# Designs tried in a protein design run: designed miniproteins, single chains, continued (2). Part 71

Each design is a single chain, and the fold is of that chain. pLDDT is the mean over its residues in the fold that is shown.

## One batch from the design tools (miniprotein)

Design m6450
Fold by ESMFold2-Fast:
Structure m6450 (fold): chain A 83 residues (1-83)
Amino acid sequence: MAEADARANEAALAALRAAEAGDVAGLRAAADALVAAAPDASSETRGVAMVALAVAARYGSPEASEVARAALDRVAAATPASP
């Protein structure tokens, strides 16, 4: 968990920075890292990652928004349906 949480937090920050910079390739790489870490991350860390991706999807370029939405769907699919 701790390693996955650290990786997810790092990737979430990278995704936000890439979205802010208009770096679609960087956002795609960060989103892939987030999706890879999500199954092993805590529910809290997954929540933060999903918020970061939602922000990137809402305020990024059209290309960045598509990448962020696809990643958000994949992270959400890795999260159990509510208890």
Scores: mean pLDDT 75

Design m6451
Fold by ESMFold2-Fast:
Structure m6451 (fold): chain A 96 residues (1-96)
Amino acid sequence: QQSLLSQIQKQLQRQEQLRQWLLQAASGSEEEMRQLALQLASRYSAKEVASAASLTEKLGNEYLELGKRVSDEYIELGNNLFRVSKILRELYNDIR
C-alpha cells in the first residue's frame, strides 16, 4: 500500500527521531542518560533496546570522526554516546 518514497520517508523520520533522542541523552548528565534508558526499556522490547544500543554506537563513531576533523567538542559527544550505548546494553541484559 505504500510507495517506495513513502517507505524511505518513514525510515528517515524514525532514524532522525532516534538520533535526536540519543543526542539529547548524550548531552545530559549520566543520571539523565540512565533515566532515558530506563524509559526506553519500560516502553520497548529487549530487541528494540539492543537495536538502539547499536545505533548509539554508530552515532558515537560518527561524532568521534567529526571531532578529529572539526572540534574536540564532538569527541566528548561521541564518548557520551558510547556511555549511553553501554547503559542500554546493560539494561538489555537485565531485561532478557
Scores: mean pLDDT 73

Design m6452
Fold by ESMFold2-Fast:
Structure m6452 (fold): chain A 98 residues (1-98)
Amino acid sequence: SEKEKIIEEIEENIKKLEEAAKKGDKEAVLEQIRELIKLFLEALKLTENHKNLLKLIGHILRLIGIEEDLRLGKISAEEAAKEAIEIAKEVIEILKKE
């Protein structure tokens, strides 16, 4: 299903974020956070439950904030990746309940 494909892509993104964080690669972490935002926007199209929609919108806004903070040097690549991974895991659980 389309939902299962998005979950798999988010899981692959988590692995890439973990690898980028270990290397301290800010540009790689930024790229993966931007990809997560795109995946979450696609997930919105598959979300029928209004409470899950609001939660997912909240997670998208948090990722946008993390992307901006990392780009502006307000947060480390390791911290940004850690927060993005926690958000991604929560989104996987939301999608599994749809």
Scores: mean pLDDT 89

Design m6453
Fold by ESMFold2-Fast:
Structure m6453 (fold): chain A 90 residues (1-90)
Amino acid sequence: DVNKPLPEDFEKKVEEMLEQIRKAKTIEEMATLAHKLGVYLAEEGGLNFDVDPVVERIREIAKEKGYSELDIEVIEAIFLISYAVGLLAN
């Protein structure tokens, strides 16, 4: 499972999902999209994918949109919890 090949469009899909997060108009929409990205990375990337660059990009997008540090931390937590739970669900 952890050694399964990545989808051919994996990197493209991650970039598309990050672009959707950038286009989110509310913090609730951004949180929902961060959750979906976390689940996607768990299901398709697994333990072999480094999520740290994705976390940093989510933080940068949220900061550019003018959200508070607390709001940014909450969005980051939603992403990481979704990723962790997705990994446990296999």
Scores: mean pLDDT 83

Design m6454
Fold by ESMFold2-Fast:
Structure m6454 (fold): chain A 68 residues (1-68)
Amino acid sequence: SKIDELLEQFKKELEEAKSLPLEEFEKYVRQKIAEIEKQLEDLSEEEKKKALNELDRIATKYYLEKAS
């Protein structure tokens, strides 16, 4: 599905960006989430909620690794 493809691409992009300093990584993550949110505007409310929850889960794992 479109959502699964976006989530897979997001994970790959965060893994590649993992070497960035924390502040730059935070800006990168926020930019990518905003781009994906725009791509989800035409989807149902339930589909958007599921996608946003998964994006948040993925981003949180990387933030915890960098903050530790």
Scores: mean pLDDT 80

Design m6455
Fold by ESMFold2-Fast:
Structure m6455 (fold): chain A 60 residues (1-60)
Amino acid sequence: MSDLEIWVQSAENVIKKENIDFVSVENGMIHIKEGTPSKEIADFMRKVQEEFGKRRKKLE
């Protein structure tokens, strides 16, 4: 699987768990709602990075 594919799956998982409404995934790309505070974007990206890292390490 590509890194982008794993990252998109990780982002979707975080969106579902956290009930995030300021992020959407379309055509394998992440879209962030205009006007979203930088702190919320940073927290979301951190959680996605953690999920991505866990998934990628297990797949090797």
Scores: mean pLDDT 76

Design m6456
Fold by ESMFold2-Fast:
Structure m6456 (fold): chain A 72 residues (1-72)
Amino acid sequence: MTVPTPEDIERIKKELEEQLKEVEETVDDPALIEAARRVADLILEALETGDFAAQQAAFRALAAEVEARLAA
């Protein structure tokens, strides 16, 4: 359990930005692009604060929401 260094955070930001650009290039659906940006923002917040529990909670909430929508 280690808090990432500022250099590690910058590297991860670049990787996330590259992934977001790839999504924007392949996906024409604004809602999916927005969802990808929200996930990236949550990851960056967890890295900056060191609160990985918040990141895990966010992923669990998204999984529950998707499961509920699929069940409906």
Scores: mean pLDDT 68

Design m6457
Fold by ESMFold2-Fast:
Structure m6457 (fold): chain A 81 residues (1-81)
Amino acid sequence: SISDLINQANSYIDNGDFQSAYDYLQQAFNQMVQNQSWQYVDDIQSQYQQLINSSSSNGDSKTKFQTDVQLGVLQIYVSSR
């Protein structure tokens, strides 16, 4: 489920595996868009913000940049509704 993908991403953030966290959040985002499950927008947005903060604090500039871009994409989808 989308909730399971979000929970898995959070677990990867806690373990410092930021790339895996990004990949699972990307899957959650894609599933949300495909299924029109907009109730998950706030949860996914919060997890992207958490990933940006955690990857930045740990010097993972690549994952921070990728996540900044994807958060921007999410915001465009929200604004286009």
Scores: mean pLDDT 86

Design m6458
Fold by ESMFold2-Fast:
Structure m6458 (fold): chain A 75 residues (1-75)
Amino acid sequence: SDAASRAGNGAAAGAANAGGSGQEGAETWMKYAHIGALNGGPEEAARQAYLGTLLGGGDEKGARAASEGAYRGAK
């Protein structure tokens, strides 16, 4: 669970740093990164953070940053 929480926080921070989406999407990014980390580890966390960012209204640049953040955070 701690790794999943780090994945979610990493995803939110990565997306914010990229300037690709607002904080309103942060809960969605955290939720999907968390579920991904629980199901498959860092690679799945990265995939879910990418999808969560897009679902939360972020752009592709933000989604890529979120996926990288989730991967590093879950590791």
Scores: mean pLDDT 70

Design m6459
Fold by ESMFold2-Fast:
Structure m6459 (fold): chain A 101 residues (1-101)
Amino acid sequence: AAEAAVLREIAALFSEAVSHIISAAYSEPEEREKHLKKAEEKIEELERLRRENAADPLAVRVIEAAIEVLKEALERVDELKDDAVLDAFMTELNARLTAAF
């Protein structure tokens, strides 16, 4: 269904952004900048997807939750080098995604 396709696209963009943020945490400055830029590009794509799906309250809610989490992760990227912080972050991500559905 069309709704399932949108949710799948949101999940893909979110997963790619998270991957780039985690990669940035473990990268040297030059590669870190590239990963952070790619993560920001995925957030911009989620913002576009939100505008295109403004008539779907579920899609808007899920996208807004995803963007909020990604922006918070970008501000705390250096903390993700700590295994305990990364584990807690991933647990919270799964909980927030489940709550958004």
Scores: mean pLDDT 79

Design m6460
Fold by ESMFold2-Fast:
Structure m6460 (fold): chain A 68 residues (1-68)
Amino acid sequence: MKVVKVELENEDDLRRIGEVLRKAGVRASAVVDFETKVATITPAPGVDPQKVADALRKAGLKAEVVDA
């Protein structure tokens, strides 16, 4: 299964992730690891992880598609 990982620079990045996904019309769940400052975003079934990553990158977030 493919997920999207986002490097967090501050706590507002979490809010921005949610806003970006809503604007893109994408349903996903997010889990944050505060030790590594990485959010792992799992797209809903049928959603392309690359579309999620592209939407986040357009908002200025460091997003990468990885295998999980």
Scores: mean pLDDT 79

Design m6461
Fold by ESMFold2-Fast:
Parts: structure tokens; sequence; C-alpha cells
Structure m6461 (fold): chain A 61 residues (1-61)
């Protein structure tokens, strides 16, 4: 499905975002929050669930 492709792309993009030492924790959170809102607006529940889990991890750091 289109969502399955988007989830795989998002896994790579999130890993790159989180590995980027030039970005602050706040910038990473803001990027993930925007992506989560877009996933919800487009009706992609699996993508939204992935983004929610990654947000929780970053916020806990």
Amino acid sequence: SAEEVLVRIAEVEIAELLADESLSKEQKIATLERALQQARDLGYPALAALLERELQKVRAE
C-alpha cells in the first residue's frame, strides 16, 4: 500500500533526523510533531503510530 511505502521512507528519514548532531532536541521534536500532524491529516494510522513512538523516545531524553 502507499502507507507501507511511506512508513519505510519515514523510518530512514527519522533515523537521519535523529542522527543529525547539528539539530537541537527542540528542532527534532518540532519536525516530528509536524510530520505526525500531516500523517493524521492524511489518515495514515501506521505512520502516525511510528511518529508517536519516536516522539516519545526523543522527549524522554
Scores: mean pLDDT 87

Design m6462
Fold by ESMFold2-Fast:
Structure m6462 (fold): chain A 92 residues (1-92)
Amino acid sequence: MTPEQYARLAEGYVERAEELLEKGDKEKAKSFIDMAVDYARKAIDSGDPEALRRAAEVLEKASEIYEKLGDKEKHQRYRELAEQARARADAV
């Protein structure tokens, strides 16, 4: 897959996780947000600046979703990862 494809998949999964959370389906929301994070990490690992920017936005939203799910550890982890990805994108 290309960096763009990883970023696009991450964006799709985070949007779906938000929809599921609004509907009260916390278990499915968790599954979809875990997938969003996996694809965002793959986008980050590519080193592509545009994919890094897009992944940072996904991880920021993922952090908020994990907080709403009561997962404080993942909330903090993905907030930090989002900040790191944003800094890396700005450095390239």
Scores: mean pLDDT 85

Design m6463
Fold by ESMFold2-Fast:
Structure m6463 (fold): chain A 83 residues (1-83)
Amino acid sequence: MAVATVRVVGEDREAAARSAAAAGGGAADAGGVVVGGSLEGPVATLEIEGADAEVAERAGRAAAEAARKAGALEAEVVGVRPA
């Protein structure tokens, strides 16, 4: 298993939270599981677990795309680590 970290930036805390919720849905659709996260002002961070590094990275990218479609200013996979 591996964990992808996704960073989501909104216009404000409320926008970041909404975009992060959409990101969680995108991760699930791609076979990932949200296992952690934080929200610090306009920045949300999600940790997404997958069966391997390829699944985790794919789920992280799906999460970032879903966040951008939900109105995030920026959303990107910032790392993948073994779990």
Scores: mean pLDDT 86

Design m6464
Fold by ESMFold2-Fast:
Structure m6464 (fold): chain A 68 residues (1-68)
Amino acid sequence: MKLDLSPVIEEAKKNGKAEGVWEIELGDSTLTVTYTADAKKGTLTVTLTLSSARGTSSRTETFPLPEV
């Protein structure tokens, strides 16, 4: 699966911020991708949350806002 963040980055540059959530069902598990792009701070924050019957695991990473 290709994750294209270019629309999110462009929206953040145009409006100052862009936020969104993607949910992907993986059988009995759900992968939730939460993203926040802040053009004033120049940051893109991505949180990956995997929720399953065995528990919930999440990881957050902050990147410099890329140019598109």
Scores: mean pLDDT 74

Design m6465
Fold by ESMFold2-Fast:
Structure m6465 (fold): chain A 76 residues (1-76)
Amino acid sequence: EPPLPPEEVAARLEALDARLEEEIARAGLDPEAAAVVRAGFEAARKGEEAARAGDDEAVAAYAEVARPGAEVLAAA
């Protein structure tokens, strides 16, 4: 299915982590809100891995964990 090599995935994840920290700093989120956003992005990453494995149940579970982080960002 998606032909993205592991080295590109790793590089993109590092870039996303750096960008996430930059956005959190720019938005001035409090530590609790920042933690929810970070947890949501981590859940989204695990959801992508579960999707590649074809584990629809895990994808749904990680989407539920990611939702509060998306809501915090939308409200900021």
Scores: mean pLDDT 71

Design m6466
Fold by ESMFold2-Fast:
Structure m6466 (fold): chain A 60 residues (1-60)
Amino acid sequence: MVKLSGMTEEAQEDLYKKIKESSKEELEVMLNIVKHTLEIIDDEDLKKLIELLEKKIKSL
């Protein structure tokens, strides 16, 4: 994708569900990708996603 325009609520919910079911290694990879994306695009949903990923990783 040449441009990331905010995720839809449905896509965000599906992503959150996958995060809950993902392994620690998968979550760490996703966290790095989301953090990098947030540096390019400032988005509240991405910030919430980072917090969810960090909390899930810490709980594993």
Scores: mean pLDDT 69

Design m6467
Fold by ESMFold2-Fast:
Structure m6467 (fold): chain A 87 residues (1-87)
Amino acid sequence: SREEIERRLEEIENRMLQAILRLLDTGDPAAEALAREVLAEMSRRLAEFKALLDDPSASVEELERALREFERWAEEQLARLDAVLAA
């Protein structure tokens, strides 16, 4: 359902924001630069997803495809952020 898609998107956004905040709190300029890069890309992708959610002609299948793509991208970014925190 659209409601389940919206809920899952919010859960991923919250996980990403927590990881970004941890990097910003390190005081490392390289970690801060990566955090800002990921935040900017996340904001862009969320704006695209919100536009799709606001489109009444968008199918649940299109929303599910967009969510899967966002989830894949987010997991890749979380791995990058975690690698910097572990270093």
Scores: mean pLDDT 85

Design m6468
Fold by ESMFold2-Fast:
Structure m6468 (fold): chain A 92 residues (1-92)
Amino acid sequence: SSLTPEEVLEKAKKLVEAGKLEEALELLEDFSLRFPESPLKPEAEELKEEVASKLEETDPEKAAELYKKLGYEKEQEGNYDEALKFYEKALK
């Protein structure tokens, strides 16, 4: 079944709360592909950052990869300040 943008984010948030970080990330990456112009894009990005932060403890290499992806997305949007912050998090 096709989920709405709101339903995708609600499901992703519940997965993050349940510690199912890989499943949450897959759903959030699908959100970015299916709804690139959604007004909920900032909420999806916030959830991706929360996933990356939680992964720092359990899978630091995966956290670094996700921070690099977030940095690249911000760079493509011309948001260089946010891009730099994510790239710096990836280097820690």
Scores: mean pLDDT 84

Design m6469
Fold by ESMFold2-Fast:
Structure m6469 (fold): chain A 87 residues (1-87)
Amino acid sequence: SVAEALAELARTVEEGIAAAREASTDQAKANKAELQLLDVAAEGVHRALAAPTEEEAVQALLETSRRVAETAKKLIEQIRAEEAAAA
């Protein structure tokens, strides 16, 4: 259902934000990562709202959850690399 897909997207965003905050004590870096993850999620929600069928809306939300997870992974790796370079 759309509701289940939205709940999964929300959970994935929350997990990504929490992981980014844990990766760095620099609040500015954590905030930038949070905004990027929220932007990816917002784009996916807009795509789902434009979908002509419920099945297409669910697919858009599931694809967005995968993109949020992948973006979070890349951002965390970048934060860790920057922290290592500063040490």
Scores: mean pLDDT 84

Design m6470
Fold by ESMFold2-Fast:
Structure m6470 (fold): chain A 62 residues (1-62)
Amino acid sequence: SALEEAARLGGEELARAAAEGGAAGDFKTSMQAVMEAGRRGGSEATRAVGAAAGEADKLAGQ
């Protein structure tokens, strides 16, 4: 849905912002905070944010 796509794009942007804002040593903590915030928002947005953060973490691990 359009809402799901908007939430996914927002999640990707939040994940990038967290990575840019945090020091290298704080990246994991920043990702956790973003995922926590997404989880509290709502089910559809939470899943999209969590998925985007997970993908960003995989890319950071490469």
Scores: mean pLDDT 59

Design m6471
Fold by ESMFold2-Fast:
Structure m6471 (fold): chain A 68 residues (1-68)
Amino acid sequence: RPLERARRHARKLQEAIEYKKNKDFEKAEKIVQELRDEVTRWRKLAEELYEKNASLEEVQKALDEWYQ
């Protein structure tokens, strides 16, 4: 459910912004770092799929399975 994942990431980012507004920079930075790590994992998987010339169906399946 890519749209639900995007909404979840948006909510986490809004939570981080709220912590930053309350000057809780440590909690805000932790959430942002978790989001960066999720993006890094997808980027690595995308590179591997590109190198093996994956089909569109394989790419879609990998995207759905990227977040276990």
Scores: mean pLDDT 76

Design m6472
Fold by ESMFold2-Fast:
Structure m6472 (fold): chain A 55 residues (1-55)
Amino acid sequence: TLRTHVALVEAPTAEEALAKAQALVDEIAAQHDVVGSTLTLGPDGKSVGVAVVTR
């Protein structure tokens, strides 16, 4: 059965927000079998939506 993990990360810059989002994906991947991930930069350019699908 697939599980979905969702989060919103925010930072002063897009680069920092993306780095935080990637670190979260890496942390989930260290403990779960990741089958897919999506990072979406928000319209403010300072937030990233994270969705990770695991088994």
Scores: mean pLDDT 83

Design m6473
Fold by ESMFold2-Fast:
Structure m6473 (fold): chain A 100 residues (1-100)
Amino acid sequence: SILDVVEEDNKEFVKLLKELLTNKASREEFLEKVEEHYDEFIKRLAELDPEAAKIAEETKEDIVKWFEENPDASLEELILRTQLFLIAMSGEIYVLERQK
């Protein structure tokens, strides 16, 4: 199920965010790792549901835009906002799956 893929990815992503926080990653390293994770997730979703992949692509774009608009944001704020985008993305994919 696509929902199982989203749930497993959310677990891996939260683990990545915790590692980045613990290691006090630079802003540049944080953005690079988040983009790499989303690129792999989008590829997996595209094979199952192109519409869900588009939601993930739009979420990646929103994260990058928020980072660019908030250059003074702390690592903790970057993590918090990234988690909020993840919650919104997961909700949109869940609604999409229910409409089938």
Scores: mean pLDDT 85

Design m6474
Fold by ESMFold2-Fast:
Structure m6474 (fold): chain A 75 residues (1-75)
Amino acid sequence: SVEELLRSAFTKEEIEEMVKKAIENSDNVALGVATLLAISLSEDEEYRKWALEKIAKESKNPDFQALAKRLLEKL
């Protein structure tokens, strides 16, 4: 499936770096969207929760904060 192909494209360590870069570069919309998508495709629910909570708390982009909070509600 497309979801399986996307999961294989990113390691946990790569997603952690993307989260850090997305928080540091809150004006980079493409990076923010790609990071949230990569997080949502992770099979580790506790990791998804941690990463989404970090973006919701630390991102300076209100759209990324709102989207991260919405994704947390679906866990």
Scores: mean pLDDT 74

Design m6475
Fold by ESMFold2-Fast:
Structure m6475 (fold): chain A 73 residues (1-73)
Amino acid sequence: SFERDEELSEELAKRLKPLGVEEVKAAVDREAGLLLVEVKASSLTEEQKKQIEEIVREVAEKRGLRAHVRIHV
């Protein structure tokens, strides 16, 4: 089951804020090896969406997790 990771949510919020992200929620399922990141923004370009996915993927890989990103516009 997914457990919310508040420290990771704050880290990702800081990194993604310059890309137009307003809210970030990160949750980890350790047994499944999954990182779920939910991102909220008023407006995002395709380039910004790709950068968000890349950053989240890198963070997940360094932690031994697979990333799933949900973007809400």
Scores: mean pLDDT 83

Design m6476
Fold by ESMFold2-Fast:
Structure m6476 (fold): chain A 70 residues (1-70)
Amino acid sequence: GPPLSPAESKAFVELEQIMKQKNWSVQDRNTAMNIFLKQTKGKSEDDITRLLERLKSASSGQEAIAILEA
């Protein structure tokens, strides 16, 4: 596909750091990454930042997935 925008690349790095710090399962990481990629399409940088902050507050990978699916 087309290369990621600078904002998308930065957001992906931050998501990877969140997943690593919270030690999510490989399955939860893959699910979250796929949904996140779809959810960032058409979003502003500010909306992406707010989404990442909500993901940082999640207590589990499943809670983070629920945030992304909302």
Scores: mean pLDDT 78

Design m6477
Fold by ESMFold2-Fast:
Structure m6477 (fold): chain A 60 residues (1-60)
Amino acid sequence: SMEDFRKALDVLVTALANGVPRERALALAERYVTDPAVKEELRRIADLFEAGRFVPPPMS
C-alpha cells in the first residue's frame, strides 16, 4: 500500500511536470491505488503541485 502510494505519487508528479492535464495525471496515478481516501489525497497533492509549479496543460 505505501509502495503503491509512492508509485502513484511518482506518476502524478512526473505527469504534471510534463504538462499533462490534472484529471489525466490523476487517472494515471489512481491505477496504483484502490482506496477512495488515497485518491482524494492524490487530488489534493495535484492541486498543490499545480499552484507551485506554474505548468500550463497541453492543448488538445
Scores: mean pLDDT 74

Design m6478
Fold by ESMFold2-Fast:
Structure m6478 (fold): chain A 80 residues (1-80)
Amino acid sequence: SMEETILLARYLAVLSAGQVLINMLRKKGKLEEAKEVEDWLKKKQKQMDQALKDKDYKKLREIIDEGDKYILEKEKKLLA
């Protein structure tokens, strides 16, 4: 469906932003924080996969929105 396609594209954007964040944390020597973000991304991928199986697009949007907030807050702390 079109909604599924759009949400999947948004989720891939979250994964991409998460990978950029992990790379920045590693460059700054923040290896434990980088691992926390990696573990979080793995958890979010499982949650997304479950929402897709359930065709729960409302839940999928909520997970994506939470992901965007998480990455933004981590980036703000890293740059402060």
Scores: mean pLDDT 85

Design m6479
Fold by ESMFold2-Fast:
Structure m6479 (fold): chain A 85 residues (1-85)
Amino acid sequence: MKKVEEIKKNIEIAEKDIEKLKKLAEENAGKMSMEEFLEKLTKEGNEAAKALKNVLLAGQELNDNKDEETLEKLEEYEKELEKKK
């Protein structure tokens, strides 16, 4: 699945610099929102910020299309994955 593999790679890229991104976000927390901050860093060529933004956008797209029934099905699917072991 192309989309899942791309999200996984973005998570790995963001994870490498996540501590640095968090410190920068804390320094700017009073000046702009997290979303605006990530967008600014992405425009400046920060790969970790771009990767994190892509992961968040993918999650938001799934959430924007959700209804209560879809949420319950996704939650049940997650529980089934944990139930395997």
Scores: mean pLDDT 66

Design m6480
Fold by ESMFold2-Fast:
Structure m6480 (fold): chain A 70 residues (1-70)
Amino acid sequence: MSLTERATEEMVRRMLEYLRKNPNASSFERNVEIGRIVREIRERYPDMSVDQLRQAALETMKVVEELEKS
């Protein structure tokens, strides 16, 4: 598993935990939370580029949105 894949998996888990506690979170609040998560992930995976972090965050939001539709 690549660093980007591992970071995305951790970001998805953290976002799902946030949404479980905050089920009515607005799009703005979700964007604030993903930004917070990205900062924490950057510290955990210092070898990830800014572009890799952006891609992981975008993929995370896409996965979360698809899971909420289920």
Scores: mean pLDDT 81

Design m6481
Fold by ESMFold2-Fast:
Structure m6481 (fold): chain A 95 residues (1-95)
Amino acid sequence: TYTITITDVERTPTRLVLKGKLTVSKAGTVNLTFENGLPYRVDVKVYVNGKQVASATVAPGESATLSINVPKAGTYDITIELTFEGSIERLVTNP
């Protein structure tokens, strides 16, 4: 089990950056599922402690699951960068 706490959000019409903390109770794989409910392609990049650990491109109406390997329990800095063509009004993310 894991928890993501978002503490900062930066946005432009074509980019959304979510910054926060990733807290994991046990070493292992964290799976982040992104569902794209927008009519635009979305490029997803996930950073842990400032290093890019996963990326995917999610087409309209599709989902992508990104896996992050966590070597030990603890709290990590997480940044999720979403880049789109068009509006940022709606985006669905499943933990």
Scores: mean pLDDT 77

Design m6482
Fold by ESMFold2-Fast:
Structure m6482 (fold): chain A 90 residues (1-90)
Amino acid sequence: REAELRALELALAAVQAAMRGDLARAEALLAEARRLAARVPESARVQEALALTEEALAAYKKDPSDPKVVLLLIGTALRIIGYILDVELE
């Protein structure tokens, strides 16, 4: 489960980078998360975390000042934290 956990951690880091306004870092972290997620295509939670992160980053690029985008980033981060805890706690 190391690849699954690492992909989730990178997806979370990407959302956190976007929340700090660092879109370039967010994109780089998402690209790395996607590379690791390719090794665990059977993990629904990794695939969902990537999809949510991609959606949140796309919304942020379109309108970073929209309060709905801020809420989407927060909600995405919380969801990914839940997935990380599921992997860690087994």
Scores: mean pLDDT 84

Design m6483
Fold by ESMFold2-Fast:
Structure m6483 (fold): chain A 104 residues (1-104)
Amino acid sequence: GKGIEEALELLERMRKLAMEILRKTEDLKLINRAIAVLLSIIGLEFELEQLKKEGKDLPKSVIEEMRRLLRKAEEAFKQGDYESALDYLFEGLQVLERAIAELK
């Protein structure tokens, strides 16, 4: 469904942002958090592909909340606030994880 396709596009944008944080920081704590974001994205992409095969879809409200949190992450990143950018990325991934769990 359209919701799963939009979620996959948002995960790709989240991956690109986490990779940019990795490229710009030498802080081991931020590096470890960015790697954790990337690993979570891989797992969620696998779960979304399974839901797609089962003919399930995500609510528009979940996509809108993920999009809102990604915008906040991108704004924090532009200001050099990588800690807040990662916090917003993790929150967006948690929104998606909860939505996927409710569909199972």
Scores: mean pLDDT 91

Design m6484
Fold by ESMFold2-Fast:
Structure m6484 (fold): chain A 85 residues (1-85)
Amino acid sequence: SALEEFRAVAKKMAELSVQAIKTKSEEYAKRVIKGNADGMLVRALRLQVPVEEFLAVIDELIEANKDNPLVVEGLEDLKRQVQER
């Protein structure tokens, strides 16, 4: 399903953001986190994932990454963008 495809892609994008933090370059990590967040939104729109289901996936990723503050911040920013339309 579209939701399952989105969930798999979003999980991979979050994993890439976590790996970027491990490089210890804050500026690089911020760019990768922003790029992956933007990528999640583009994929959700292309797959026509309902907003409610999109937000549920982002909430799951926030909980899974709670020990990575920069990733959590990027995902929370993405949630705000979607809620503002």
Scores: mean pLDDT 85

Design m6485
Fold by ESMFold2-Fast:
Structure m6485 (fold): chain A 87 residues (1-87)
Amino acid sequence: SEKIREIIALAHTAVSRDKEIALKEIEEMNLPEEIKKYLIEYIEKYSGKPEEERIKAQIEVVKYLMEKEGIEDPELRKALEEVEKEL
């Protein structure tokens, strides 16, 4: 699904190590203001944090965006749960 790929890309951007690039990408995207604000807050909070913390944050962002878009994907949910177990 194109929407699922977009959600994963947004979540990855929100926990990116490069805060300036991440903020610019989110600002240039045609997203609802509520979602932009949420992603910007995540960039501010998690940019530069250890990898394990950023991966956990990325999983939370994916879950948030899936809920906001009304997307149900059992395979993606299972994959996220498997990643959480390894952390």
Scores: mean pLDDT 76

